# Designs tried in a protein design run: designed miniproteins, single chains, continued (2). Part 16

Each design is a single chain, and the fold is of that chain. pLDDT is the mean over its residues in the fold that is shown.

## One batch from the design tools (miniprotein)

Design m4528
Fold by ESMFold2-Fast:
Structure m4528 (fold): chain A 95 residues (1-95)
Amino acid sequence: ATPTVTQSPSSVTVKEGGSATLTATASGGTPTSFDWYQVQPGQPAKLVSTVSASSNTSTLTLTNLKKSDTGTYVPVATFDDGTLASGPGSKVTVT
């Protein structure tokens, strides 16, 4: 099977001090870890969370959001065969 990662929501807008929950689901293999990155235009990707996989789903909960937390959040799953697959990204906008 071809390892893939799906992601929800595709976009979310929250006020400063608010919260957002992003979910990644791996398929086509068994994930061993998920790395979550914040991607902003003109900046290198920032690793925000690294977790060992206990299931095929990873949830990133963002709390007490600041305008600097605005960006596209991308999960990268590492599978037990050494394959990497990334999600399409969730766009988080803090207003």
Scores: mean pLDDT 85

Design m4529
Fold by ESMFold2-Fast:
Structure m4529 (fold): chain A 71 residues (1-71)
Amino acid sequence: MFTPEDIEAILRENGVEVRPGTIADLLTGVIPAEGPNRKAILALQEKLGLPKDGVADRAFREAVAEALGKN
C-alpha cells in the first residue's frame, strides 16, 4: 500500500511544495492541476495504473485514498 510519505516523495520530485494538509488538499480537489501539480498528478496516475490525463477528478482522488488504505 502507498504511505503518505510515498505520495509526498512523488509530489516533491515533481516540484510541489509539501506542507501539512497537502495530501488532504489533493484528496478533496483543492490542488489545481497546473504546473508542478499537474506533473505530480500524472506521476501518481502512472503509479496507480490510471489513465494519465493529468486531471485530479473523483476517480483519481478515490484511487489515492484507497491506495492509502481509506475509502
Scores: mean pLDDT 73

Design m4530
Fold by ESMFold2-Fast:
Structure m4530 (fold): chain A 75 residues (1-75)
Amino acid sequence: SVADSFTPEEAQAVVDGARATIEKAREAVKKGDKSAPNLLVAAYIQLVAARVAGADPSTVDELLKEIREVGKELE
C-alpha cells in the first residue's frame, strides 16, 4: 500500500501543508480574492494525499469540515 511507504512525520507534513492552504483560503475569502476556490480545491487534494499517507482519520475529517465552512463564505 502507498500508505505503508510513508512515515508518520511525512504524513504529518502533508497535513501541515493542508492546514497552511486552508489558512490561505480563509485570507483569500476575507479579501474577496478569486483564488479562494482554487485554494480550497488544493487543500482538498492535500487531505486526500494525507489520508493515503496514513494521517489520523479524525484530523483529516476535522480539516475537511474546515474546508466546507470556508466554502460556505463563497456562496
Scores: mean pLDDT 83

Design m4531
Fold by ESMFold2-Fast:
Structure m4531 (fold): chain A 100 residues (1-100)
Amino acid sequence: SEFREETIKKLKEYIERIDELLEELRELLKTAPEEIKPFIERVIEELEKIRKELKEILEKVETDESLTEEELKELLLEAEEKLGIAELLYAVARLLLRKA
C-alpha cells in the first residue's frame, strides 16, 4: 500500500538522522574534555541501540506483508518516540560540552 511505502521512507529518514547525530557525537568526542568523554560515550552507545531498534522496525515493516495500517502507525509512532529520545540525548551532550 502507499501507506506502507510512506512508512518505510520515514523509517529510513529516521535512521539517516540517527546516523547524522552519531557522526556529530563521534567528532565531539575527539575534542571533549576527559571528564565529559564517558558521558558522550554512553550517549553514543544509547543512540547505537536506538539505531538497531529502528532497523529492526524497518525490517519488520519490509518483510511482514500482513501488517495493517493501524499496526504500521503504531510502529511509526514507536520509531518517532525513539528518534525523539535520540534528539534529547544529543541536546544534553551538547549542553554538557558548553558547560565544560
Scores: mean pLDDT 90

Design m4532
Fold by ESMFold2-Fast:
Structure m4532 (fold): chain A 68 residues (1-68)
Amino acid sequence: SEMRQLLRRLGQLSVEGVRLARQRGDAQALAQIRDLTNQGMAAYSAGDLDRVEQVIQQLEELIQQLRS
């Protein structure tokens, strides 16, 4: 199921993002990851798959920045 795969990916990115933000001591990044995760969960609950995919992309971009 595409919905199940998106939800799983959102969860994985949330966990990884929180870990990286905490390792860097980046409180702003931590807040952004939490906000994006909440937005993704709200979109998922509303059945808005396009919005869930947009949030996943934003989380992936933020995580890439935290890794650099």
Scores: mean pLDDT 89

Design m4533
Fold by ESMFold2-Fast:
Structure m4533 (fold): chain A 109 residues (1-109)
Amino acid sequence: MRRERILEFLERAIEEARRLLRTQDLDAAIARVREAGRELGVEDDADLIVMDLRTVRSPEDVERLIGVLEVEKEWVERNPEASSAAGAVLKAAVDRALARQEALKAALE
């Protein structure tokens, strides 16, 4: 099922974002996320994460992305039906998690 590949991909994407936080090599992170997407057959999901990576400008942006990816992974784990809906449901989950993270950050600052 696509769900298992999406979960493995999200785990690898989180790992690469954590590596980016240490190395500050954005081009390498993008390349590795794309490679993971190809290997796991989830290139559409990889393209979404690559678009987010391209907007990163600071360590705080990377930490925010890691948080979003962790929430998305949890959501996919809890919603097996959602992972079979390919890309669209995954994007909706990311958009909701992102909006919640921004609201929380704004409230804490």
Scores: mean pLDDT 73

Design m4534
Fold by ESMFold2-Fast:
Order: sequence, then structure tokens, then C-alpha cells
Structure m4534 (fold): chain A 100 residues (1-100)
Amino acid sequence: EEEKRLEELADAIRKAVDEIMKVTGKSREEVIDEIAKMLADILGIDYETAREIVEALLNRDFEKLKELAEKVGVSPETLARTVLNVADILLALAIIKKVA
């Protein structure tokens, strides 16, 4: 059940990254970098840890995600949902900038 929820969240994050790329014309690498920077600010963690979290989710490395979630002090599902929320915020901002 937990693995299924993490798979669903990982798929949603991948789709959000793909949409940000389409709306902005940015590379996958640039989008991942922006998500990691915002995630680091929100969680009060370093950029390298935030980057590893985003990459673990995109690679479906749930063992690595669980280790990082323990380090951050949250559940793996909460961590994955936080990444999805960050991606959704960045997508919303990209759409607003395009139509403004």
C-alpha cells in the first residue's frame, strides 16, 4: 500500500516536471534544479539533500527516499507530497508568467 502511494506520487511529480518543461521551454535539468532550490528553502535543508530527494523520486529509488525522509524527520509520503506541491507551485507560476 505505501509503495503504491509512493509510485503514484512519483508519477505525478514526473508529469508535473514534463508540463513545466512544456510551458517554460526549460530543460529537465533546469526544472529539477528549481524544484530542489524551492524544496531546500521550504524544508530548511541544504540544496544537495533537496536535490537527492527530487532525484530519488524521479528514479523511483524509494529506499533512498526513505533514508532521506528519516534524515529530514518526515514520512516518505509527506516528503513525496511536499515535492509534488513544490512542482505544482512552480507550474502555476510558469503559467502566470506566460499569460501576464
Scores: mean pLDDT 86

Design m4535
Fold by ESMFold2-Fast:
Structure m4535 (fold): chain A 105 residues (1-105)
Amino acid sequence: EEENELLKKVKEQFYKDLDELIEAARTKSLEEFRKLANEVKDQWEKEFSKIKTKRKELLDLVESAVRTILYLAEEFHKAGDKNSLDIALDFFRKVFKEELEKIEK
């Protein structure tokens, strides 16, 4: 019961932080974005590690999400293609929200 409440709070924070990372990927320099993404990763790993029953799946999700958004930001910043980045970030948001919902169930 307490773990389910903790999972709900961590899920709400994850969604908020995903939206902040998406905005940062669009608006920040690649160096500033990498710094923010690593800070968010450390925070997510700390919070999700508290959820014993789903810890492995949640930490795997965190690693995949951060790796994916860093890759997308790096590739599109190098290419200068902001429109492709926006499309990829929308898809990224959808995929990782759906994956978290599957883990929660």
Scores: mean pLDDT 81

Design m4536
Fold by ESMFold2-Fast:
Structure m4536 (fold): chain A 97 residues (1-97)
Amino acid sequence: TREAAEEALEGANRGGLRATRGGKTGSGGASAGLSSVSAGVGAWVGARSGDPELAARNARSGAESALGGGENAGGEGAKKGGREAAEEALRAAEEAE
Protein backbone atom coordinates (compact mmCIF):
# COMPACT_ATOMS: atom_id res chain seq x y z
CA THR A 1 0.00 0.00 0.00
CA ARG A 2 1.01 3.65 -0.24
CA GLU A 3 1.25 3.89 3.54
CA ALA A 4 3.60 0.88 3.67
CA ALA A 5 5.79 2.42 0.95
CA GLU A 6 5.96 5.74 2.81
CA GLU A 7 6.78 4.02 6.12
CA ALA A 8 9.56 2.04 4.44
CA LEU A 9 11.08 5.24 3.06
CA GLU A 10 10.82 7.00 6.45
CA GLY A 11 12.38 4.01 8.20
CA ALA A 12 15.19 3.87 5.65
CA ASN A 13 15.91 7.58 6.18
CA ARG A 14 15.99 7.04 9.95
CA GLY A 15 18.23 3.98 9.56
CA GLY A 16 20.45 5.80 7.09
CA LEU A 17 20.93 8.65 9.54
CA ARG A 18 21.91 6.21 12.29
CA ALA A 19 24.27 4.37 9.94
CA THR A 20 25.93 7.66 8.98
CA ARG A 21 26.40 8.66 12.64
CA GLY A 22 27.68 5.23 13.64
CA GLY A 23 30.33 4.85 10.94
CA LYS A 24 33.98 4.85 12.03
CA THR A 25 34.77 7.55 9.47
CA GLY A 26 32.53 10.17 7.89
CA SER A 27 33.04 8.55 4.50
CA GLY A 28 32.18 5.07 5.76
CA GLY A 29 29.12 6.31 7.61
CA ALA A 30 27.86 8.22 4.57
CA SER A 31 28.20 5.09 2.42
CA ALA A 32 26.21 3.03 4.94
CA GLY A 33 23.58 5.76 5.07
CA LEU A 34 23.21 5.76 1.28
CA SER A 35 22.86 1.96 1.23
CA SER A 36 20.13 2.13 3.88
CA VAL A 37 18.24 4.84 1.96
CA SER A 38 18.62 2.79 -1.23
CA ALA A 39 17.01 -0.18 0.54
CA GLY A 40 14.03 1.95 1.53
CA VAL A 41 13.67 3.30 -2.00
CA GLY A 42 13.71 -0.27 -3.31
CA ALA A 43 10.95 -1.23 -0.89
CA TRP A 44 8.98 1.92 -1.82
CA VAL A 45 9.27 1.20 -5.56
CA GLY A 46 8.35 -2.45 -4.98
CA ALA A 47 5.28 -1.53 -2.95
CA ARG A 48 4.21 0.85 -5.74
CA SER A 49 4.55 -1.87 -8.43
CA GLY A 50 1.02 -3.24 -7.90
CA ASP A 51 2.46 -6.77 -7.92
CA PRO A 52 2.70 -7.96 -4.30
CA GLU A 53 5.19 -10.77 -5.04
CA LEU A 54 7.48 -8.50 -7.06
CA ALA A 55 7.17 -5.82 -4.37
CA ALA A 56 8.14 -8.33 -1.66
CA ARG A 57 11.15 -9.54 -3.66
CA ASN A 58 12.37 -5.99 -4.29
CA ALA A 59 11.90 -5.05 -0.62
CA ARG A 60 13.91 -8.09 0.53
CA SER A 61 16.71 -7.28 -1.93
CA GLY A 62 16.76 -3.73 -0.55
CA ALA A 63 16.89 -5.06 3.02
CA GLU A 64 19.97 -7.16 2.19
CA SER A 65 21.68 -4.08 0.70
CA ALA A 66 20.98 -2.07 3.87
CA LEU A 67 22.49 -4.77 6.09
CA GLY A 68 25.59 -4.99 3.91
CA GLY A 69 26.03 -1.23 3.85
CA GLY A 70 25.87 -1.03 7.64
CA GLU A 71 28.41 -3.84 8.04
CA ASN A 72 30.84 -2.28 5.54
CA ALA A 73 30.82 1.11 7.27
CA GLY A 74 31.80 -0.47 10.57
CA GLY A 75 30.82 0.68 14.04
CA GLU A 76 27.80 -0.46 16.01
CA GLY A 77 25.63 2.54 15.05
CA ALA A 78 26.12 1.89 11.33
CA LYS A 79 25.19 -1.79 11.76
CA LYS A 80 22.12 -0.86 13.80
CA GLY A 81 21.04 1.71 11.20
CA GLY A 82 21.37 -0.86 8.43
CA ARG A 83 19.32 -3.39 10.38
CA GLU A 84 16.58 -0.85 11.08
CA ALA A 85 16.37 0.07 7.39
CA ALA A 86 16.21 -3.64 6.52
CA GLU A 87 13.38 -4.20 9.02
CA GLU A 88 11.36 -1.35 7.49
CA ALA A 89 11.94 -2.73 3.98
CA LEU A 90 10.73 -6.18 5.08
CA ARG A 91 7.69 -4.60 6.73
CA ALA A 92 6.88 -2.93 3.40
CA ALA A 93 7.15 -6.34 1.69
CA GLU A 94 4.63 -7.83 4.14
CA GLU A 95 2.24 -4.88 3.66
CA ALA A 96 2.57 -5.19 -0.14
CA GLU A 97 1.13 -8.72 0.10
Scores: mean pLDDT 57

Design m4537
Fold by ESMFold2-Fast:
Structure m4537 (fold): chain A 65 residues (1-65)
Amino acid sequence: SMEEEARKYAEEAERAAVRAAATGAPQDSIDRAAEYGKLAGEAAEKGDAKEAKKYMELSRQAADE
């Protein structure tokens, strides 16, 4: 379902921020990844898989910076 898909994207966004923190990424990168993870979670609460995926991708990109 779209709700299950949105939840998975939010979980992946959270994992990106957690990995960045665990591996000693710059604090700015961790903070940006965490903020996008929060937005992905909010989108998932609304059942919006497209927005959740968008923020998940942004969280991963921020974590990789």
Scores: mean pLDDT 84

Design m4538
Fold by ESMFold2-Fast:
Structure m4538 (fold): chain A 74 residues (1-74)
Amino acid sequence: SLEEARELFEKGKYEEAAKLAQEVLEDPEASEEEKIEALELLGEALKKLGKEGWLDKLIEAGVLALKLAVDKVF
């Protein structure tokens, strides 16, 4: 779950956190808010691991968060 992924990240288990965050992104029933947080968590975990693609995940999270915020205001 996303909550378990966060707990793993807080414990420094970045590979396991990234895997669970990716599973949330692959879940078609995950909410937009859950996908935004999963993208942020995946990006931060990849950054901690020194792996490529972390910035792309953080940018995707930011774009999705902005779109969701605009949709809620109007």
Scores: mean pLDDT 83

Design m4539
Fold by ESMFold2-Fast:
Structure m4539 (fold): chain A 92 residues (1-92)
Amino acid sequence: MAEERVLEYAKELVRRLNPEASDEEVELMARALVAQAKAALGLPAEDQEHVRRYAPAVAEVADAAREAGLAPLSDEEVLALDAEFAAQAAAL
């Protein structure tokens, strides 16, 4: 439920930034954005400020995830998701 809300928000953001992208590309990019946002939740405050400055889309979704009560990802979970998204992107 909460995770689905954050994913829908990420899809809307991705669509605004990439209006020409297909629905499949939007879903893939939105899932990657949510994973990056969950990873950012586990960072110290100074690093979270860096994310907000240089990756505002990730910071925006991270704020939505925090409000929804989502847990941050471990480093191992981040690496596993990066590998999965890379494999899916290669299949597009």
Scores: mean pLDDT 72

Design m4540
Fold by ESMFold2-Fast:
Order: sequence, then structure tokens, then C-alpha cells
Structure m4540 (fold): chain A 95 residues (1-95)
Amino acid sequence: RPPRPPLLKYTPEELLRNAEVMVRALRRLEERGLVSEEAREYRRKAEEYLREAKKGKLEKSREALEYAGRALDAAVRAGVDPDVIGTALTEAARE
């Protein structure tokens, strides 16, 4: 499982940045056909909250991160190798 960040210690901007990285990683995994429908549903919710946060509702950054994390957990439960997820997260963080 990806490590759960200490959400209470992060700024809304840091939460937003982390959620964007996680969503980019999830999109890479989806392009490879590696994610379940459950993971895609959580990723869609994370993207909705990211869109709201970018429009000035920074309080939505926490929900975006929570749903992105749930999507990654769902991908692991569906049998995606954690090392593959780690690589996707590292590549997404470089963008």
C-alpha cells in the first residue's frame, strides 16, 4: 500500500500537489489496463475534488487526496504489483 501521508500536518497546497501526483500515477496505470473499475471510480472522485480545489475551494484538497489514496489501495487489492504503483508515482512526481 502507498504510505498514508500525515494529512493534518500538510498545507492545502501540499495536499493538492500530492493528490495531483497520485491521480497522474492512476491515469498511467489505467492507460496500461492495470486498474479495477473501483479504482477508476475513486480516481474520478479525486479528479472532481481536484477541479474544485483548483477553482479556489482549497478545503477540497483533502478529499482529493483521500480518494486518490483509496484508488491506489483498490488497485493493490485488484492485484497490481506495489512496485509498479511505486514506479508510476515516481514518474508522475517528475511531471
Scores: mean pLDDT 79

Design m4541
Fold by ESMFold2-Fast:
Structure m4541 (fold): chain A 85 residues (1-85)
Amino acid sequence: SMEEKLKEREELARRIDRTLQEGYEVFEKNKDKLSKEEIDEFKRIALEGVIARNLLLNSEDFETAKEIAEEVIRRMEEFIEKLKK
């Protein structure tokens, strides 16, 4: 239903916000140990996360916005886990 999709949009947006915040905290703690490529990777994922959040809130194409959001969340989660070695 539309109400269920609106709730899912809001929950995904909050998950992006939490995942980006955790990513930022882990990034700052490890910043001195990161290569330029890893720093650029983090910045790209963070920017894509902001874009994905805006798509979730503004796009009529929920299915595409959801796929983009889920992909960005997974990429940031993978980045976080890589740094928690």
Scores: mean pLDDT 86

Design m4542
Fold by ESMFold2-Fast:
Structure m4542 (fold): chain A 60 residues (1-60)
Amino acid sequence: DEKEKFIEYLMTVDGLSEEEARFVYEFWNTPVEDRSREEHLRLGALMRRTGRVGAPEPAP
């Protein structure tokens, strides 16, 4: 159920749609090496627009 909470967070913080939030969530769950650059391009586009797409905050 953490997935739904994270998705809601993305929707609330960035104002993304469910489909977009789900995409971002799956992206973070998938290792970079496994993902193709096309996924990176999509993620990059979102970041360019929002500039703050929900990224797992690194521990301080």
Scores: mean pLDDT 69

Design m4543
Fold by ESMFold2-Fast:
Structure m4543 (fold): chain A 58 residues (1-58)
Amino acid sequence: GPKISEEKAKEINELGKKVSADDAQEAVAKGIELINEGASGDEGAEATIKELEEKIKK
């Protein structure tokens, strides 16, 4: 898979602990979709982080 920075990987892991497995899977899928459309691994990671933050805010 595309490479992401250690900092973004840690942020995803910490945010993922605060959401359900279904919400975490949805957030990851959103990041993967962007990467499949030509985004970088870090851009996909940022989309996953943003989705996780929105799920936590709910």
Scores: mean pLDDT 77

Design m4544
Fold by ESMFold2-Fast:
Structure m4544 (fold): chain A 94 residues (1-94)
Amino acid sequence: DRTLELGEKAGKYAAEGDLSKAASYFSAGGIEAIAAGGDYLALAKMYEKVGEGAEKGGDLKTALEYYELSAKFAEKAGDEELKKRAEEKKEALK
């Protein structure tokens, strides 16, 4: 899935502190998921990957924001497990 691949690249650059590259890959992944007809599950997984990257890079505020978005899109996708996982990751950062 190109959306997940772009999300993983965004997460990698966020972990390295390169937020400009992270944002570029994140935007590309979001557009790809929307173009695929509103794949909320792909968006939720992409947000989780970017959040994981930000957390590893020490940007806990950005990680928190992306985990919240992951949970919201997981709920829209009907993926209860991913929603719960994203919410647990969000709680761990508070």
Scores: mean pLDDT 74

Design m4545
Fold by ESMFold2-Fast:
Parts: sequence; structure tokens; C-alpha cells
Structure m4545 (fold): chain A 67 residues (1-67)
Amino acid sequence: LADQIAAAQAAIDKAKAELKKAVEELRKLGSDPSAPLSDILRAIGRVLRAIGDLFEAEQRLAALLAA
């Protein structure tokens, strides 16, 4: 159980770091008037995926704590 909880906490930390990177990348692209729309859309996709990963990691930890 302790190993599973530690892994779940590490997954949440990783997901938070990835979301922060994705948001920063999107912000940089948004400040570049020459950035192609395809790059901006790809960055938005990365942010949405990172949000999903974070939600799943948090749900996994909650399930482990409820068991």
C-alpha cells in the first residue's frame, strides 16, 4: 500500500510539472505573432491532456486512500 501511495503522489507531482510546462509553452506561443495556428492548437492539446493526466492521478490517489 505505501509503495502504491508513494507512486500515486509521484504521478501527481509529475502531472503538475507537465501541466505547468504545457501552460508555459502555450503562453510563449500566444505571445509570438508569427507562431503558426497549428503549433498553438497542438500546445492547447498538450494542456488539455496534462489536465486529464492530473485528474486521473488525483483520482487514483483518492481510490487508494478510500480502500
Scores: mean pLDDT 82

Design m4546
Fold by ESMFold2-Fast:
Structure m4546 (fold): chain A 94 residues (1-94)
Amino acid sequence: MKLVELVNKVKSGSEEELEEAKKKAEELEKENPELTEEAAKLAEAILAGDYEKAREHAKKLIRIYAEKEGKEIKDEEIEKKAEEAVARLKALRA
């Protein structure tokens, strides 16, 4: 699912605010397609209550970001950061 499609599911705020958010999501997707795709899948998993899938997508996001920055990241650090990210997003949903 695209990031733009996720914005439509939020359904909070005015129609004008939703159109601006949608346009911003399209711009982000154009500039960073891999990052925005994994971010969208992470958000979708959180919305579905599938925290195991959310953790897997968070791990992929962290790997892509580290690779883009030219940083070598250990699996233990990826696991920890993914768990922290999912916990934070779960708290925002609760």
Scores: mean pLDDT 69

Design m4547
Fold by ESMFold2-Fast:
Structure m4547 (fold): chain A 75 residues (1-75)
Amino acid sequence: REELVERLVELARRWWELREEEARARDPERAAEVRRLFEEHARELAERDLAEESDRERIEEDLEEAERELEELEK
C-alpha cells in the first residue's frame, strides 16, 4: 500500500515538474505554493483510493499506464 502511495505522489511530482518552468516564469511564489498543494492533494487522493479499492492490481495497471503517458509528455 505505502509503495503505491509513494508511486502516485511521485507521478504527481513529475507532472508538476513538467510544468514548473512555465509556472515559475509567471509567478514563482505561487508556483511553489501550487506545487505543495498538488503534492498534498495527490497523497490524500492516493490514500483514499487505496483504502476503498480492493483490487490493487487494477490500480497498479492504471498507474503504469499513467506513468507511460507522462513519459511521452516529458519528451
Scores: mean pLDDT 64

Design m4548
Fold by ESMFold2-Fast:
Structure m4548 (fold): chain A 92 residues (1-92)
Amino acid sequence: SEEVEKIVDEIIEAIKNAKSHQELFDKVREIILNNPELLEIFKNADPNDPFKDHPYLKRIGDALKEKLVELGKSPEVAEKIVKGFFRYLVLN
């Protein structure tokens, strides 16, 4: 969806502009929860591998991991944090 693509682009910009771990997840969560079509994509994701089956989730997950590494996390820890965040969104 062209509309969902624009929301994903908004999320990627919010990720790039985040100054802290707290701001990163607060901003991304807010955008996703205010966009029902994108939230539905998260809810239908595989909770054991949320990056696997959707290009939008892959783009968001990759950007989050890159930003977490920039903020001082190892790539392995960044992946675990992002998977936990996606799992939280599926349950919420």
Scores: mean pLDDT 81

Design m4549
Fold by ESMFold2-Fast:
Structure m4549 (fold): chain A 70 residues (1-70)
Amino acid sequence: SAIDELKERLVAFARELGVPEEFIEAIEAAKDPDEIQRIIVRALLEGKISEEQALALARFFHEEVRRLGL
């Protein structure tokens, strides 16, 4: 499915960025794109990822959502 492709690609990118496994697992468990976006925002607000990591993830997420028609 489109959501599974989004999650697989985003998870791979998040690992390359050094995002904590806790948030990678949360992304894997997410049901929809809105839930993924909330996970990224929460990780930033809790100080678990940097602003640079959050911006990179958000940009990648939006590009993939657009590509997949989600």
Scores: mean pLDDT 87

Design m4550
Fold by ESMFold2-Fast:
Structure m4550 (fold): chain A 63 residues (1-63)
Amino acid sequence: SALREEVAREVEERARELSGKTGLPLPVAAAIAARELAEEYRESNPEKAEYADRLAQQAEQAV
């Protein structure tokens, strides 16, 4: 869905930026990025927040 594609792109962009700045492995950066994005969306768009939480869980499993 368009919503899930948008959230996934935002997580990937933030994860790459975070990994580049900190040297964290990309899967670790993705877990952090997804969790932060979920919190940011919690008030404005709960559906995006829920999907971002799911991406955080998946990324944490890959770490």
Scores: mean pLDDT 84

Design m4551
Fold by ESMFold2-Fast:
Structure m4551 (fold): chain A 92 residues (1-92)
Amino acid sequence: EEEKNRKILELTRIALEAVAKLLEEITGAKLPKLTSGAEGVELPEITEEQRKELEARVQEIQDILDKGIAAIEAGDWETAEEYKKKLEELAK
């Protein structure tokens, strides 16, 4: 029982780390000229292609997380470990 909760928290943490890295890589490559300015530009724009890529990658992470949690809930530790490794790969 406690092992399930611990593994779910672990998977969630790894998934969050993967999403954070994904956002930094995609937006960091796109973020031009962010400076401190009293008259700064408020509306950064992301292209439709970047949006689609981000959506697809986030959906992949979410799908893996959902399947991993379902495996943990079912007590399928082998499947849960496979999904954990996939999330760890994405968080690299």
Scores: mean pLDDT 69

Design m4552
Fold by ESMFold2-Fast:
Structure m4552 (fold): chain A 69 residues (1-69)
Amino acid sequence: SNAEEALKLAEEGRNNEAAALLSEDPEAKKQLEEAQKEAVRMLLSGASAEEAEQFVRDKLIELAKKLLK
């Protein structure tokens, strides 16, 4: 499981590297694709870039923690 490494990377702000590791799991990949679409919708609805980035980071951390269970 890449979950421990992905959690560390996400907490360090290395979101792209964390996403790449989590995407090796098919279920995690689907959830990350959905999170990315939601981040785009947030930006289109007037959210800031910082809010969208934080949303993606929170999803990476949440997903990594779920895979550790």
Scores: mean pLDDT 82

Design m4553
Fold by ESMFold2-Fast:
Structure m4553 (fold): chain A 60 residues (1-60)
Amino acid sequence: HMEKIKELVQKMLEVAKETQERIDRLKAEGKPEEQIRDVKAEGSERILKLQEEIDKVYEE
């Protein structure tokens, strides 16, 4: 159903926004790339879980 997909997409966008804001802050503070990668990895993992839920909605 379209409604469930819309909800999951909105959650993915929120996670992406939060992750990018954290990355931007770390870059502004001159933090090492390792810390930035950790934040990216956490955000990517959360997005992947939401993508799996979307995939399940499309599967019969």
Scores: mean pLDDT 80

Design m4554
Fold by ESMFold2-Fast:
Structure m4554 (fold): chain A 61 residues (1-61)
Amino acid sequence: MTIEENLVDREMSVEELIEYVKKHLKKLPLFVGLFTSKEEAEAFVRKAIERGEQAFAFVTP
């Protein structure tokens, strides 16, 4: 998996966010983080991937 596939750096409606997370819940364990820094978000996803876990990070503009 690439870091970019698990990084969302755009504003989403609450409904879109819920739907997006639900689609990936079946790949548990799933870790979700919200960050204001792209660098921190990428580090979070990278560490999860190294452990063989599924993770998504959202970066607010």
Scores: mean pLDDT 61

Design m4555
Fold by ESMFold2-Fast:
Structure m4555 (fold): chain A 87 residues (1-87)
Amino acid sequence: MEEKKFQGKIDILETTPKSLRAMLEAIKKIAERTLKKKIEENPEMSEEEIEKMRKEIEEEVERLKKLIEESEKKNKKLIEELRKKKE
């Protein structure tokens, strides 16, 4: 029964980028909460040190965003190829 296996592959290829986007949003929220807690626990922390931490978080988020975009592009090609083979 080929149909269930085919549908499973398509579902994974479609769901994975959506899950990665949700994960990126969760990572952003966790990073923001962690930074806020660090600032609250260390009020003597310099503005320069806080900005450095923010930049590191922003750079990491941007890297993850690019990886998600690449994954979406690759998955779209794979979905199209699978659909062509099963028509």
Scores: mean pLDDT 74

Design m4556
Fold by ESMFold2-Fast:
Structure m4556 (fold): chain A 66 residues (1-66)
Amino acid sequence: EEEIRKKAEELWRKGEEAAADGAKVSPQVARDTLARYLAELSKLDPSIEREAMRRVLEAGTAAAQA
């Protein structure tokens, strides 16, 4: 559990960094980058997947609104 959670956090952090870089280019690039990391996270535990998905949606919505 802790190991999977740490991996999910690491993937999320990388996705967040990549999305921040993408946001400098366009909202589309940011969303595409987040979607890519979400697909990787969805291979983990369902509970982590749901939490990660919610975080991705929140970050994506915030970036799109910016």
Scores: mean pLDDT 66

Design m4557
Fold by ESMFold2-Fast:
Structure m4557 (fold): chain A 86 residues (1-86)
Amino acid sequence: DLELGKESVERLLKAVKDAQEALDKSPDEQVKKDGKAAIDQAVGGLAAARQRVVSQQLDVPEAEGERLLAEVFATLDAVIAKAKAA
């Protein structure tokens, strides 16, 4: 069960909002498109991984979910950095 704690969910929602706001302020249309795709892929990938665990009846430690979440945060941070550099 890859259930995220309340604080992890709130942090994820804030990070997504911060990334979207950074993209909205970018003057580069390509950076906006690439950034939105990266956000969608990272968030969708986490959701798909959680669904696979449930569907395949896998015993997955909560720590593996937190590791996947950390990868999503790294992607969001990269999107923000690229948007600000454009």
Scores: mean pLDDT 70

Design m4558
Fold by ESMFold2-Fast:
Structure m4558 (fold): chain A 74 residues (1-74)
Amino acid sequence: GKEALDEIEKELGKKVERVRILTPAGGPVYGIRLEDNPDEYLVVDDDPAFRERQLELAKKAREGDEERTVAPPP
């Protein structure tokens, strides 16, 4: 969860934007938005077996809840 995000920042050697996204199938997931792909985000979970599913859910939740912010207004 949250601690894993801190570990990722250490591995990257840089600060990342921490995002918390509500998933329709579960609770909030923790992710990071990289400057390389600001439209995309990586979800972090303690169990790697579920990490891929969490990523998919996080993307869907972001598009549903924050789609308006993904496309900057004119």
Scores: mean pLDDT 53

Design m4559
Fold by ESMFold2-Fast:
Structure m4559 (fold): chain A 70 residues (1-70)
Amino acid sequence: SMEKAGLEAAAYRRELARELGGVEGGKKAQEAFPLSEETRKVAIEIGRKLREIGDQIEAELRGELTLELS
């Protein structure tokens, strides 16, 4: 099921983010993460673009699993 595959991918990313945060242990992104209305608008626009890129990355992951945004 696509929803299951998506949930597992999301859980995997959440696990990685949690491990990164654990290793960092220091400041969380939220410290320098402004949640103003303007920032939210930009984030939504970026999120929309990332969604398109994510679809491309999914195809690339079949052969290139090391592909990463940052």
Scores: mean pLDDT 58

Design m4560
Fold by ESMFold2-Fast:
Structure m4560 (fold): chain A 75 residues (1-75)
Amino acid sequence: GPPTVAEIEVFVEGKLVEKETLVFSNEATGVTAGALYGIGLALQAHLETGGAKVEAKVVVTTDGKVVMDKTLVIE
């Protein structure tokens, strides 16, 4: 099937601190794994900074079309 790409950007206090790109063979796996990875990175950043505001933006694209665009905010 068409490739699925998950792009994850993590912001701490509005500053980009991490950017990851993951490639998957199918949309369902890409959406699930992209979301879980974004959650994990956001929780890790929030814990490591002693409770700083963290935003994780997760964009999943399949065959050039955005199938998920979500931002998780932890304050």
Scores: mean pLDDT 85

Design m4561
Fold by ESMFold2-Fast:
Structure m4561 (fold): chain A 74 residues (1-74)
Amino acid sequence: ALTNLSREMAELLAASTLAGMKSSHPEAYAKVDPNASPLDQLRKLAELVPSPELERAVERVEKLLEDKSDVIPD
């Protein structure tokens, strides 16, 4: 359903991006609170490792999380 899909997609995108960052930039990842929200973790990583890819990922996750739909096509 659209009401849950955006949130699920945001969670998956954030988790995938965080896993990639943990592998490629483990020291930067270690400076991020692993118990913080995925969006906050990505925001911190973008600050530590400036990258247009990370900025786009942060924006995408934020948009997906705030995306609201009153339509549920089943």
Scores: mean pLDDT 71

Design m4562
Fold by ESMFold2-Fast:
Structure m4562 (fold): chain A 108 residues (1-108)
Amino acid sequence: GEGVERVRRLKEEALEAIRRGDVDKAVRAIRELGRLLSESEDPEVKREGVDAVADLINEAYRRGNRRSIEAAIEAAMRILRSSEDKEVILRAIGAVLLGIGALLDLEL
């Protein structure tokens, strides 16, 4: 529904910002996505959102965008804290671990 459409819009905005090197815009879009997902009661919105966060971590990693990875980890943590759905919880844990691994690999 409308919630899934908002997740997709924020994901696309963040991906485009990451690809253009607009770090501040990417971080803002990711934080807005995290807020939307923490406030949603719909497991389908949370599931779509966790998948979006994982995609954002992968793109930010390819671009060396550490701040966007950190914002995406925080978004996944917010989803984890606000969800009772087993599949959403497991996917959010996966996204957090993916983000931590990406940050460690980018360590100078």
Scores: mean pLDDT 87

